# Designs tried in a protein design run: designed miniproteins, single chains, continued (2). Part 19

Each design is a single chain, and the fold is of that chain. pLDDT is the mean over its residues in the fold that is shown.

## One batch from the design tools (miniprotein)

Design m4671
Fold by ESMFold2-Fast:
Structure m4671 (fold): chain A 100 residues (1-100)
Amino acid sequence: MSLEEKIRKKVAEFARAVRAGDIETARELMNELKKLIDEAVEKLSPEEVKRLIDTVIAMLKGIRAAAEADPRLSPEQIAEVKRLVDEGIKYLEEKKKEAE
């Protein structure tokens, strides 16, 4: 499996944890995603890193919007998902600047 495929799979796993209301697992998966992004910055070209980060940010924004609209999630779970996604996006934007 390529590093890009591993990253996409990790985002999909994060989305499933969010839909399940499993905030602890979602937090762990976000930390694993950040580590995979660090590896991508080291191993991929700047253009590949920027494209990958933009894709991941778009996916995370979609997950955040879906969580806000999910009646199965409590307000507290939604607030934590928003916090995790916003923190993740900030980290990704900082890594994208490093790749420039």
Scores: mean pLDDT 88

Design m4672
Fold by ESMFold2-Fast:
Structure m4672 (fold): chain A 61 residues (1-61)
Amino acid sequence: IEEDREELKEGARRNLEAAKASTDPWQRLAQAIAASILAGVAGDEELLKEVRELMKQLDAE
């Protein structure tokens, strides 16, 4: 069960990294949303904060 939470956190990190690396705004938004869901389910407040900061940057563009 702890392994499942770690897998979700890893998925959130990978989606966040993919969002930062993508040049397609729709792909970036989709990856950011996926990272938010995964981080939320995993209960990782630090990852959720990082995703929120990224989404604010996307809104500002």
Scores: mean pLDDT 75

Design m4673
Fold by ESMFold2-Fast:
Structure m4673 (fold): chain A 68 residues (1-68)
Amino acid sequence: SLEDERNRLISEIMEILRELERRDPEVGERQRREFLRVLGRIAELSPEEALRLLKEFLEKLKRVLEEV
């Protein structure tokens, strides 16, 4: 379901954020704040639009993780 996919994406994002905070607390805190803004935005979006935004954020976080 879309809800299951959304929960999976949020879980993956949270795992990467924890790893970022462990490796670089400043970078981790900045990305966590961005994620909170993303969560605010998806509250007003359709389920499909929310999934797209979460996938885009996850891909961005993966790139950030490679740099730290």
Scores: mean pLDDT 88

Design m4674
Fold by ESMFold2-Fast:
Structure m4674 (fold): chain A 98 residues (1-98)
Amino acid sequence: SVVEDLERFAKALENLQTGIEEAETPFDFEVQAALALMVASLLEKFLEKHGFPEEYIEKVREARDRLAEAANAGDKQAAISALKEMIETVRELAEKLR
């Protein structure tokens, strides 16, 4: 189910948000941020494949770009903020399809 897959994306992003929050070293942060960027890219492709409105695809893309900037800057709070925006977008889409 598309709804179940969106819920799995939301859960994966939530787990990665926790991983970033709990990262004690720059290396741990970089690993969690890299995984989050991979999941965000898969999410964008999933939304495109299933014909979701461009406005939602763009929201995920913009949040992914902010996450990439945060990762390059070592900014944990900016990375967490970008992930929260992606999680909100995914959960909104899942709710609209119920």
Scores: mean pLDDT 90

Design m4675
Fold by ESMFold2-Fast:
Structure m4675 (fold): chain A 77 residues (1-77)
Amino acid sequence: VPKEFEERVKKAEELLKKAEELLKENPDKEKQKELDELKEKLKETKEKFLNNEISNKEILESFEEIIKKAEELIKEL
């Protein structure tokens, strides 16, 4: 597995975990829905990567979008 993919997956997972902890302290149903959608997108992107279903560029862009959205979610919490 390319190191850049592992690093992006780890960063995405850490950001989503941080958002989950913040939502446990300050529950918000709309933000929880956004978090759940990001978790599902990360899972789907990981599965596509493992199955070689899309290009490395598209996978990388998907991880970067998930990271960006997770960072934006955390800023709003």
Scores: mean pLDDT 80

Design m4676
Fold by ESMFold2-Fast:
Structure m4676 (fold): chain A 69 residues (1-69)
Amino acid sequence: SAEEEAVARRMIEALEKGDFERARELARQAVSQGLDPVDLALAALEIGKREGKEELGRKAAAIVLDVAL
């Protein structure tokens, strides 16, 4: 969804700047607001791949799943 894509993009931007805590906080807030962690993780992988930031997308996806566990 557009909401999951927006959060994933902000997480990747935070990780690109080295702000891992901001990325974790964005993931926590999104999950607490009712976003599905699996869908958010998949959005992070897709955004990372589309924008040539696959490693950052994978890191964002891992953070989402870690927060949801």
Scores: mean pLDDT 87

Design m4677
Fold by ESMFold2-Fast:
Structure m4677 (fold): chain A 55 residues (1-55)
Amino acid sequence: SIDEFREKLNEELKKKFEELIKEKNLDKASSDEVNEIVTKLLNEANKKVEEHKAK
């Protein structure tokens, strides 16, 4: 179901975000870099949700 897909996707996004923050070292990353990561992850998540609905 779409709800199960969204829950799993949200968990994957949280894990990926934490990994990216560690890779970028938050102390060295600017606010712009963090915003860029968040925006990219949200766009990928939205695309996957729409693709799942279309399948």
Scores: mean pLDDT 72

Design m4679
Fold by ESMFold2-Fast:
Structure m4679 (fold): chain A 68 residues (1-68)
Amino acid sequence: GEGVEALLKAVKYAMSGGKAEVTLPSGAVLTMDGSNPTSIAAAALAAIGAEGQTVRITVDGEVTEVTL
């Protein structure tokens, strides 16, 4: 999946104290919050679970649509 770079950027941004979001194909929105490492793991795992489908990743208001 070529979306791995966008997902890693979101994880790194959240770990630095920013907020990132993953919007799944179902429309569910998961927030990545560095103060809660479980939130980052859950969002990343859910994105991987949508393998072959388009997910929307938001980092600092920048939206990127990717396929994993």
Scores: mean pLDDT 78

Design m4680
Fold by ESMFold2-Fast:
Structure m4680 (fold): chain A 56 residues (1-56)
Amino acid sequence: TVDSTVRVVVRAAIEKGVPIDQAVEATRQALTSLGASQEEIDAAVERVRKELEKAA
């Protein structure tokens, strides 16, 4: 799912010391290339950010 892709990519990037904003931008570009809508991407990013805030 879009959520799973965002979660995996953002976590991997953060573990490598990539800034969160940069990780989010890279994820958006990848998902757009796969045909995801901007609305789906924004919703998935919001959900992943909430998960990270809760130390998931």
Scores: mean pLDDT 75

Design m4681
Fold by ESMFold2-Fast:
Structure m4681 (fold): chain A 60 residues (1-60)
Amino acid sequence: EIPALIAQLKDPDEAVRLEAAERLGEIGGPEAVEPLKAVLGDPAASEEVKQAALKALSRI
């Protein structure tokens, strides 16, 4: 479910955040765009998570 995946983008586990970003790129609608953009501006997010978010945005 998209709202659950959006919540998982803020998970303390990096692996959960990566999977959420990848799945939002595969099945996410327009509601996923702003949360994924927020990841790109988050200084706590790793480069891997930011790259996954960018790739997801390119698929939406």
Scores: mean pLDDT 77

Design m4682
Fold by ESMFold2-Fast:
Structure m4682 (fold): chain A 60 residues (1-60)
Amino acid sequence: SSAEEYVAQGGRALRDGDYETAVEYFRKALELDPENEAARRGLSFALRSLGRYEEAESVE
C-alpha cells in the first residue's frame, strides 16, 4: 500500500540520520493508515531524536 511505501521511505531517512524527513514520511503513512504501528514507532523515534518529546508522547 502507499502507507507501506511511506514507512519504507521514513525508515531510510532514519538510517541516514535525516530525522526531519523521517517525520514527514511517517506522518504521510499515518494519514493513509492511522493504526500503522511501524509508522507510529518510527514517528515517535524521529521526534525524540529531534528533541520534540511532547509530540512523541502524543503518538505513543
Scores: mean pLDDT 86

Design m4683
Fold by ESMFold2-Fast:
Structure m4683 (fold): chain A 74 residues (1-74)
Amino acid sequence: KENELRKKIEELKKKMEELGKQMQTDISALRAQIAADPENRAELEAQLKALVDSYREEFTKILNEIEKLEKELK
């Protein structure tokens, strides 16, 4: 049972790493657009905020699942 829980935690951690890479790519692209187009800065910053909020919700779901599984390792 412990090995099964560890495997699930590792899978969730990999999922978080992949989400983190995608988030970095998306945020970097939007930040580059903000730097290149200051006249549309407010609209692009709103898009950036919405993107970050969306990723935060996904990360929170994964973190909660990891925490639940880690408690079962006791």
Scores: mean pLDDT 82

Design m4684
Fold by ESMFold2-Fast:
Structure m4684 (fold): chain A 68 residues (1-68)
Amino acid sequence: SEAETLFKLFDRDGDGTLSAAELRAFLRSLGRDPSDAEVAALIAQFDRDGDGTLDLAEFKALYESLTS
């Protein structure tokens, strides 16, 4: 899927999660310029595990919210 392709592109560490910095880079690629607080709020909203990162399933939920 498009979300999976984007996730792999921005997962620079290859660990299967997106950090706040990687998520910020993704959002900037969409023409957004989010603050650190906005990135943290998005992670808190979609991070079901509370680890401070987004896995592929959590990222897909975020991506759908942006494209719906």
Scores: mean pLDDT 79

Design m4685
Fold by ESMFold2-Fast:
Structure m4685 (fold): chain A 100 residues (1-100)
Amino acid sequence: MKIEEVEREIEELEKRVKELAEETIKRLEEAGELKLAKLVREELKEFEEVMEEIRERIPEDPEESLRRARLEAGIFEGMLLIVEGVLKVIERIEKRKEQE
């Protein structure tokens, strides 16, 4: 796997995670779940801070660069699955409110 290919995939994953996280926050706020929206926003901020710390270190060799890139990709893929799961829960809450 070429490092440039992995870096491109990471950028796309990061963008997608951020877009879905903001959509999740907006939908929670619209559903009146203000406390959950605040928690998601706080967790997103902590995640961004941790990612900045990881990226601040310059890798000593190409193998370390590749390992770090794979770790970042795995973290973003995990976050994407979590955000998609939360969106499904929000959809169920919205449908229940329509029945009331």
Scores: mean pLDDT 74

Design m4686
Fold by ESMFold2-Fast:
Structure m4686 (fold): chain A 69 residues (1-69)
Amino acid sequence: SAMEEQRRRMLENLLASVEAGDVAASLSGLRDLVEAGYISEETARELERLILAGRFAEAAARLRELLAQ
């Protein structure tokens, strides 16, 4: 569906920002995913915590898990 494709694209864009270590772009992408309803607030808080802690490898691994769904 168009919503599944948009979710995938937004998650892939967030993954790219996280892999680049871009905190500002990562937090912006995370906010957009929450506003679109594509991830839960719990998942968003987990990812925000990892990004703010500079734990980009762990955030990237979590995003790859979400992309596999």
Scores: mean pLDDT 88

Design m4687
Fold by ESMFold2-Fast:
Structure m4687 (fold): chain A 70 residues (1-70)
Amino acid sequence: SLEEALEELIEFIKQLEKELKAGKISLEEYSERILKKLNEIVEKLTNEERDKLFSKIVPILTKLVEEIEA
């Protein structure tokens, strides 16, 4: 479902952010892994669910990027 997809993506990003802050991965690898996970999730969703997912995740992703760049 859309809600499960959104929760999975957010949890994945939060775990990856912890690895980035611990110096286990680069900022480039962090970005690439997020994009790969997003593509995997999007392939399982309907077009309507994809539109809703993007509208909900854009503010969340922006906030997370601001936290790691600060």
Scores: mean pLDDT 76

Design m4688
Fold by ESMFold2-Fast:
Structure m4688 (fold): chain A 75 residues (1-75)
Amino acid sequence: DEIEEVIREGARRIKEYVDAGDLEGARRAMLETAERLVELGVDEEKARLAAMTAGNLVAGGASVEEAVRAALEVL
């Protein structure tokens, strides 16, 4: 599923930036993830919510897989 793959890749990139202390990079990765979801036909507000959900969870110490599950629940 392309939507799930985009969210998983986005969550991985956000986690890499968060772990490095690069909050600007993490924010950019969240915006990029939302943009890719919109390109796949996801509603803009839902795409932003999903990307923010994944970003907030990995920033809080959740696994990428937990972030992906939560982000998919808001779509």
Scores: mean pLDDT 87

Design m4689
Fold by ESMFold2-Fast:
Structure m4689 (fold): chain A 94 residues (1-94)
Amino acid sequence: MSMEEIYEEITEGFARAGRAAAEEIPKETDPSRRAVLASLALAGVRELIKAGRYEEAAELARAAAEALAKIPDLAEDAARFAALAAEAEARAAA
């Protein structure tokens, strides 16, 4: 296996985990577990951006932002994901 193939597997792993985490955020009531889910979603977005998969990064970041925006204490985290979505969308359009 090449280093490129290993990096692709890592990116796919983080993308899958990030998407699953974003879906689980609105169902989770434990603040500590919710923080872990937000961290997994962020890792997924960042690895997609590093891989140049900007459209997918924007979609995941938007999903996380929407999930977090429904939680009053996490509005700042929602805003950070919204900013990442806008950045990824701008890079996808370029």
Scores: mean pLDDT 83

Design m4690
Fold by ESMFold2-Fast:
Structure m4690 (fold): chain A 82 residues (1-82)
Amino acid sequence: EDVRVAAAKALGKIGKNEEVVKALIKALRYDESESVRIAAAEALGEIGDLELAYLPLLEALNYDESENVRNAAAESLVKIIK
């Protein structure tokens, strides 16, 4: 879990790359760890790829079982849209 959280954060620092964004979307949607999904949402917000990240972040905001993940998705959407 800690290694996957660190990996998601590191991917966010690499910046705008399609494979990086796809990996973060996969982590946000499917990782069993709340902390990894939070880190993926934050990294997607940091990268700011609205075209690829908008719908996955909106899905997380509306449907993730964790309030903390939903809050991270909301913050990332605000960051990307503004």
Scores: mean pLDDT 83

Design m4691
Fold by ESMFold2-Fast:
Structure m4691 (fold): chain A 51 residues (1-51)
Amino acid sequence: MEEEERKKRLAEYRKKVKEINEKMSDPNLTLEEAKKLFDEYLKLRRELGRE
């Protein structure tokens, strides 16, 4: 287990979550787009050990 890689992953995760939240706030967001964003969020959560 690489500690440096874990720190990079956490920083990337925070950035991704922020981007997802910004996109989820778009009033023109379609249901398909919202579902893809939600799936990506779940994938990130699983990578953080919520599997």
Scores: mean pLDDT 73

Design m4692
Fold by ESMFold2-Fast:
Structure m4692 (fold): chain A 74 residues (1-74)
Amino acid sequence: MKSFYEKLKEAIESVKNKEIREALLKTLDEGVKQGKSLEEILSAILRTALNIDKKEAFELAQKIHDIIMEEAAK
């Protein structure tokens, strides 16, 4: 499976700002490599985005929420 992580990567890759996108991808990769929980990874991603651009962070949070709701519906 891992459709959740694929959708999450797609959401991050849709971020137009290259600096934010690269920072978020690194945060995701590091979290996965360190064996962090999905909740910890999501929190780190959102905090990283919020520190750079609140508007991008809000848009990303909405996309992540939609992904979580799709997974929870099963």
Scores: mean pLDDT 77

Design m4693
Fold by ESMFold2-Fast:
Structure m4693 (fold): chain A 82 residues (1-82)
Amino acid sequence: MKLEAPSEESIEAWKAEAREGVETGLSAARLSALQLFAMELELAGRNDEAAELLELLGEVEEAQGDLESAEKLRRRAEELRK
């Protein structure tokens, strides 16, 4: 199957949404959507950008009190940066 690579504008928008979500919170639907976008970045070989997005989502989960989800997201980001 042919996968369309995410645009740089889309990647920056996703990271910006996650950064704002650390302060304002994100709904479960938005958290799920941004995690899917991180998976799309990983599939496109953009591991550093996927890791950055996952780290930001980990900060959102920690701010919302879900420490287990935050830890899982940080571990995924760590693996992508190695």
Scores: mean pLDDT 81

Design m4694
Fold by ESMFold2-Fast:
Structure m4694 (fold): chain A 67 residues (1-67)
Amino acid sequence: MDKEKLELESEMALHTMAAEIARRQGDYEAAIEHYEKALEAARKAGDEETVAILEEKIEEARRLAAE
């Protein structure tokens, strides 16, 4: 495996987990920031399925933040 791809996958996983924790705690701003970082890593990795999932999670977090 390319080291660059492995690093992107690790960054994607780390930020997704951090975003889920932040969202659970009601910190929607932090959740959005972490999802956006995971999304950039997913785009660079060419992981279209994860990109779609992260875009949906960002929209959900934005709706919750806008209450």
Scores: mean pLDDT 82

Design m4695
Fold by ESMFold2-Fast:
Structure m4695 (fold): chain A 67 residues (1-67)
Amino acid sequence: MLEEMEKIIREGVEQGKLDEGVRKAWELADEYAEKHGLSPEERRRLVVHLTALVLDAIGEQLEKELA
């Protein structure tokens, strides 16, 4: 699931559709958390990881555009 969320976020950033990409990734994260019965602590870790993926994708896209 992490690889799928990363792909969705990166594609969203690359296409200028960051809001849609983030929304899709968040929907997958919520579905995953519900399906696997994640604890509040595990959900917090997932949110932190997802946020880091968004920042990394934005940074990489900006680097490509400025290169």
Scores: mean pLDDT 75

Design m4696
Fold by ESMFold2-Fast:
Structure m4696 (fold): chain A 60 residues (1-60)
Amino acid sequence: SEKEKLIEEAVELLKKVYEGKISKEEFLKGYQEILKKLEGDPEALKELEEAVDKVNEELL
């Protein structure tokens, strides 16, 4: 689904910023665009938050 692809894209951006492949500024721009696309879908936003937390546990 489009929702699943957007969450996956957000996770990819997060991994890239932690790996130093993109700047924090580039990450924030991409992440904000994804948040806007998921705006009004509380289930998708919750899934995004859970995915981000999981990446943070693995990389931090």
Scores: mean pLDDT 81

Design m4697
Fold by ESMFold2-Fast:
Formats: C-alpha cells, sequence, structure tokens
Structure m4697 (fold): chain A 64 residues (1-64)
C-alpha cells in the first residue's frame, strides 16, 4: 500500500465517522440540511478531497 492510498483510506474512514455523528444529530432533531452543510464546511476547512466530501454527503443523505 502506498502512502497516498493509506491517506485516502483514512479520509474515507473519517467521512464515515462524520456521517455517523450527523446521524446522531439528525436523530436528536437537527435539520438534515444544516447538518450536511456543517459537515461539508468542516471537511473543506480541513482540505478534504471533493470525492471524500461527496462520500460523506451521500451517507448522510441516506439517513435523512
Amino acid sequence: MSEEELEEEIKEALALMLAGIAKIMIERGEDPKEVIEEIVKMMKKNKASEETIELARKEIEKIA
């Protein structure tokens, strides 16, 4: 496994963790649209790839 491949897997794992947190927030009564926007904003601030952001968005949308 290359270092780049390992970093990509870690980013995907982080996206899934963030989707899990978003699920808890939505279940507690938060607006799904606001939760998605907040997660996307945080990921962009941390320089996540667009592919990782889209993965997180899709996982959250499945829950909402």
Scores: mean pLDDT 74

Design m4698
Fold by ESMFold2-Fast:
Structure m4698 (fold): chain A 55 residues (1-55)
Amino acid sequence: SSERQAASKYAAYSIRAIGYEVQGELGSEEEGERSRRLAEEAREEGEREVKRLLE
C-alpha cells in the first residue's frame, strides 16, 4: 500500500539523516558542516517523497 511505502521511505531517509548527523559529530568542523547539510537534504527529500506517495 502507499501508506506502507511512505512509512518505509520515511524510515529510510530518517536513518540516513541520523547517520549523517552522527558522522558530523565525529568528524572535523568542515565535515560536520557538510554532514549537517546532507542530513537536512535527506530529511527534506524524505518529506517530499512521503507527501508524493500519500497524495
Scores: mean pLDDT 80

Design m4699
Fold by ESMFold2-Fast:
Structure m4699 (fold): chain A 95 residues (1-95)
Amino acid sequence: MEAGREALARGDYEAAIAAYKAALEKDPNNADAWTNLGIAYYRLGDYEKAIEAYKKALELDPNNADAWYNLGLAYKALGDEEKAKEAFEKAKELV
């Protein structure tokens, strides 16, 4: 987790992805690691993989407002305005 966060802070998104994947091999139920993996994919422009990671985070923690908000951003980046709206509304319900 910490190594992944440091990589994200530096803008080293490939290193962040590698660090979060390694963390998830040890603890696949870490919702924060799935959310941060999604953020790293989003920053690289891999919106489909970002969506997959955010969905995994939300399967583990459906009340994570940050994960819902980031899911909305990824759908918006892909042009799926309806799914983006649904995710943003869900994030608003949780704050």
Scores: mean pLDDT 85

Design m4700
Fold by ESMFold2-Fast:
Structure m4700 (fold): chain A 68 residues (1-68)
Amino acid sequence: KLDEVREAALKALEEALKTKTFSEAYQIARDVAMEKARELFPPEEAEFVARKALSDAIYEYIKKLKEK
């Protein structure tokens, strides 16, 4: 479940970064993560899950760029 939120956030971030600034892409990825977390988790956990998934997605994206 957490992996689904992370993958959705990462995909949204990568897609948005093709045409938008990082700030705009971050907001889009955050919204996607929040929406997916609310769908899959109880309301009291959704914010925490979305924040962690978004952080993990950004880390993976940056790691890919550095290893290239």
Scores: mean pLDDT 78

Design m4701
Fold by ESMFold2-Fast:
Structure m4701 (fold): chain A 98 residues (1-98)
Amino acid sequence: AAEEALRKAEEHVRKAIEHILKAVEDEDEKKRKEHLEKAFEHLEEARKYLIEAGVDMSDEELEQGMEDAKKAVEEALEKLDDEEVKKTVLEGLKDQLK
């Protein structure tokens, strides 16, 4: 049970990263927002499965981690006018997918 829950959490984290990558690459502000919203939905699902897997974290710690991740992505999107920042974020996210 715990192993299956952990696997589902990993799948949702991967999907969240894919949506973040699409948000960074998209030229349309509305589409970027839609991808960001989907990324956060997948992070919330990952949180549920991590709790089910018995990860030794409080609900408060998990919620703080989610807020920190959201802020980091929002800050990256605010800097999208700079192509160098875009490339740096994309390379960092690609390394996390390995």
Scores: mean pLDDT 66

Design m4702
Fold by ESMFold2-Fast:
Structure m4702 (fold): chain A 68 residues (1-68)
Amino acid sequence: MKEEKVIKEIEKAAREALEAGLLSEEEAREAFEEAVKLYKEGVVTEKDAINIARLGPLSLSVLKLELK
């Protein structure tokens, strides 16, 4: 099923950002969780979800404004 593969790609992007020092451990976890949630809800595309996990706070803060 496509969802499991996408979730693994999102996780990989968040882990790479954490390892590169772009995100803190907490930020990487939060970005990963939000990206997965938004993708599963159909709010964002696969590409957008991966970018949220990679960019962390910048993308996540924008998307959080869409979540009540």
Scores: mean pLDDT 70

Design m4703
Fold by ESMFold2-Fast:
Parts: structure tokens; C-alpha cells; sequence
Structure m4703 (fold): chain A 60 residues (1-60)
């Protein structure tokens, strides 16, 4: 559902901004496994999540 997609994306963003790329990537895999996103979208989300987590960790 769209609400489930939005909830999981919000959690993914929260984990990435907390510097936890691994947790964000697991949520992207869950989105893919549930059929809510494509493989290409999951790969892009993982890439962006890693970059965001690295950026946050560089500030601390």
C-alpha cells in the first residue's frame, strides 16, 4: 500500500540520517521483497542512503 511504502521510506531516511547505512539498506531490501519498489529503485535508494550516512558521520 502507499501508506506502507511511505512509512518504510520515512524509516529508511531516518536510519540514513542517523548514520546507519546498513539499517537503511535492509529497509530498501524489505521494500523490494514486498514488491513496493523495483530492483533499480532499491539500488538507487541504497546508493543514496550510503552517501547520506557517510555525510552525517563526516560531521561527527
Amino acid sequence: SRRELSRLIARLIGRALAGDAEAAERIADELLERGLISEEEAEEMKRVARAAAEGVRALD
Scores: mean pLDDT 84

Design m4704
Fold by ESMFold2-Fast:
Structure m4704 (fold): chain A 92 residues (1-92)
Amino acid sequence: SQEEFDEFLEKVTARLEEAARAHGPDPVAIARALLETLREYFKQKGDEEVAKAAEKVLEMPDDEILRVAQEISRALTRRDWERVKEILLKAK
């Protein structure tokens, strides 16, 4: 829902700002922060399949993590929440 999307945007913005303060301009660290926020958010909402998919992506090599994070960023820019879930489920 739109409300769920807005809740996520607030959490991810705070998490990405924290990662930028801690690691500076590190694309991998920022990508990991995005994926960790998604894992935590979906786990909190009871969507264990999507949360597990995000967890598996975090175990991938850095180049795959960056690829998935970039696809998710595009979906978030389009406010396409269902596409975010699809990207995570397909990446595993």
Scores: mean pLDDT 80

Design m4705
Fold by ESMFold2-Fast:
Structure m4705 (fold): chain A 71 residues (1-71)
Amino acid sequence: AAAAREAVVEQLREALGPSLRYIADTLGLPLSTVRRKARELEARGLVVLTKQGRIFAKDPSRAAEIVDELL
């Protein structure tokens, strides 16, 4: 749903560092899929992943693009 996508976009734009589990649950995706895609985004230099499984956008203006790549 658009509302679920926008909630995750807002979390990344505000640099709140949402957990990958929160993103998976909110977007209705398997956690394994979200983790794989998040690692690909980290390798491309778009995000930072923490050891606690939290994600931060390196450029918050790209939050919507990042969430669309996780879908």
Scores: mean pLDDT 84

Design m4706
Fold by ESMFold2-Fast:
Structure m4706 (fold): chain A 82 residues (1-82)
Amino acid sequence: MSKEELERKAALYYTAGQIQLVAGDFLESLGQKDEAAEAYRVAAENFRKAAEYYRQSGNTEMSKKAEELAKEAEAHADKVAA
């Protein structure tokens, strides 16, 4: 996989993670705790994949940012878990 392809995949996973965080926040506001927890877990997984691809591409700053977002998403999932 080229550096360009790694960066593109990283960006797609990063964006997917952000979308799932927003979905999780919205579901939590509706009192749908199980669905919110799942959305946050999916966000964390997407951010971890983004971090891995950013790391492989040599983008250490975005890799670290994605890892921090993954940890934050997991913490939210644990907090709202059923």
Scores: mean pLDDT 87

Design m4707
Fold by ESMFold2-Fast:
Structure m4707 (fold): chain A 70 residues (1-70)
Amino acid sequence: GKKEAIELLREALEALKRGDVEKAKELLREAQKSSDPIARAGAKEALEALERGDVELAIKILENTIKALE
């Protein structure tokens, strides 16, 4: 549900802040399975940024997505 998606996105953001890109990607793949369309879109966009090597953009996307869900 929405709360589970927010938890996954927060954990992914924390993983990125400590440099754990692989853990963040795993968490974002799970967040993409959310029933919440904002959480799915944010997770997808953050994952695409990480696939391009843009960690700073991924962090910004996650911060904005979490804020939009709260």
Scores: mean pLDDT 86

Design m4708
Fold by ESMFold2-Fast:
Structure m4708 (fold): chain A 87 residues (1-87)
Amino acid sequence: SAEEEAREEAARKEVLPLAEEAEELLREAERAAEEGDLEKAKEAAERAAELAAEALRINARAQGREVDEKRLEELRELEARRRAEEA
């Protein structure tokens, strides 16, 4: 649908800077490893992994997790309404 396409496009715009930063950090990790600086390589790789995880979270929200969060909110509202009606 047009709404799904719009969400996917918005996610891509948000993910692009994270992907670019992660790529630069992976290049830094590779250079550090080649120089024998394993600590710097690990730090850069861990930072790249954090950015990749953030990109996955953004994509998950756009593709399905956002719907689940809204569904949970709707269920909480229905439960609250039911309790109020029983009082």
Scores: mean pLDDT 74

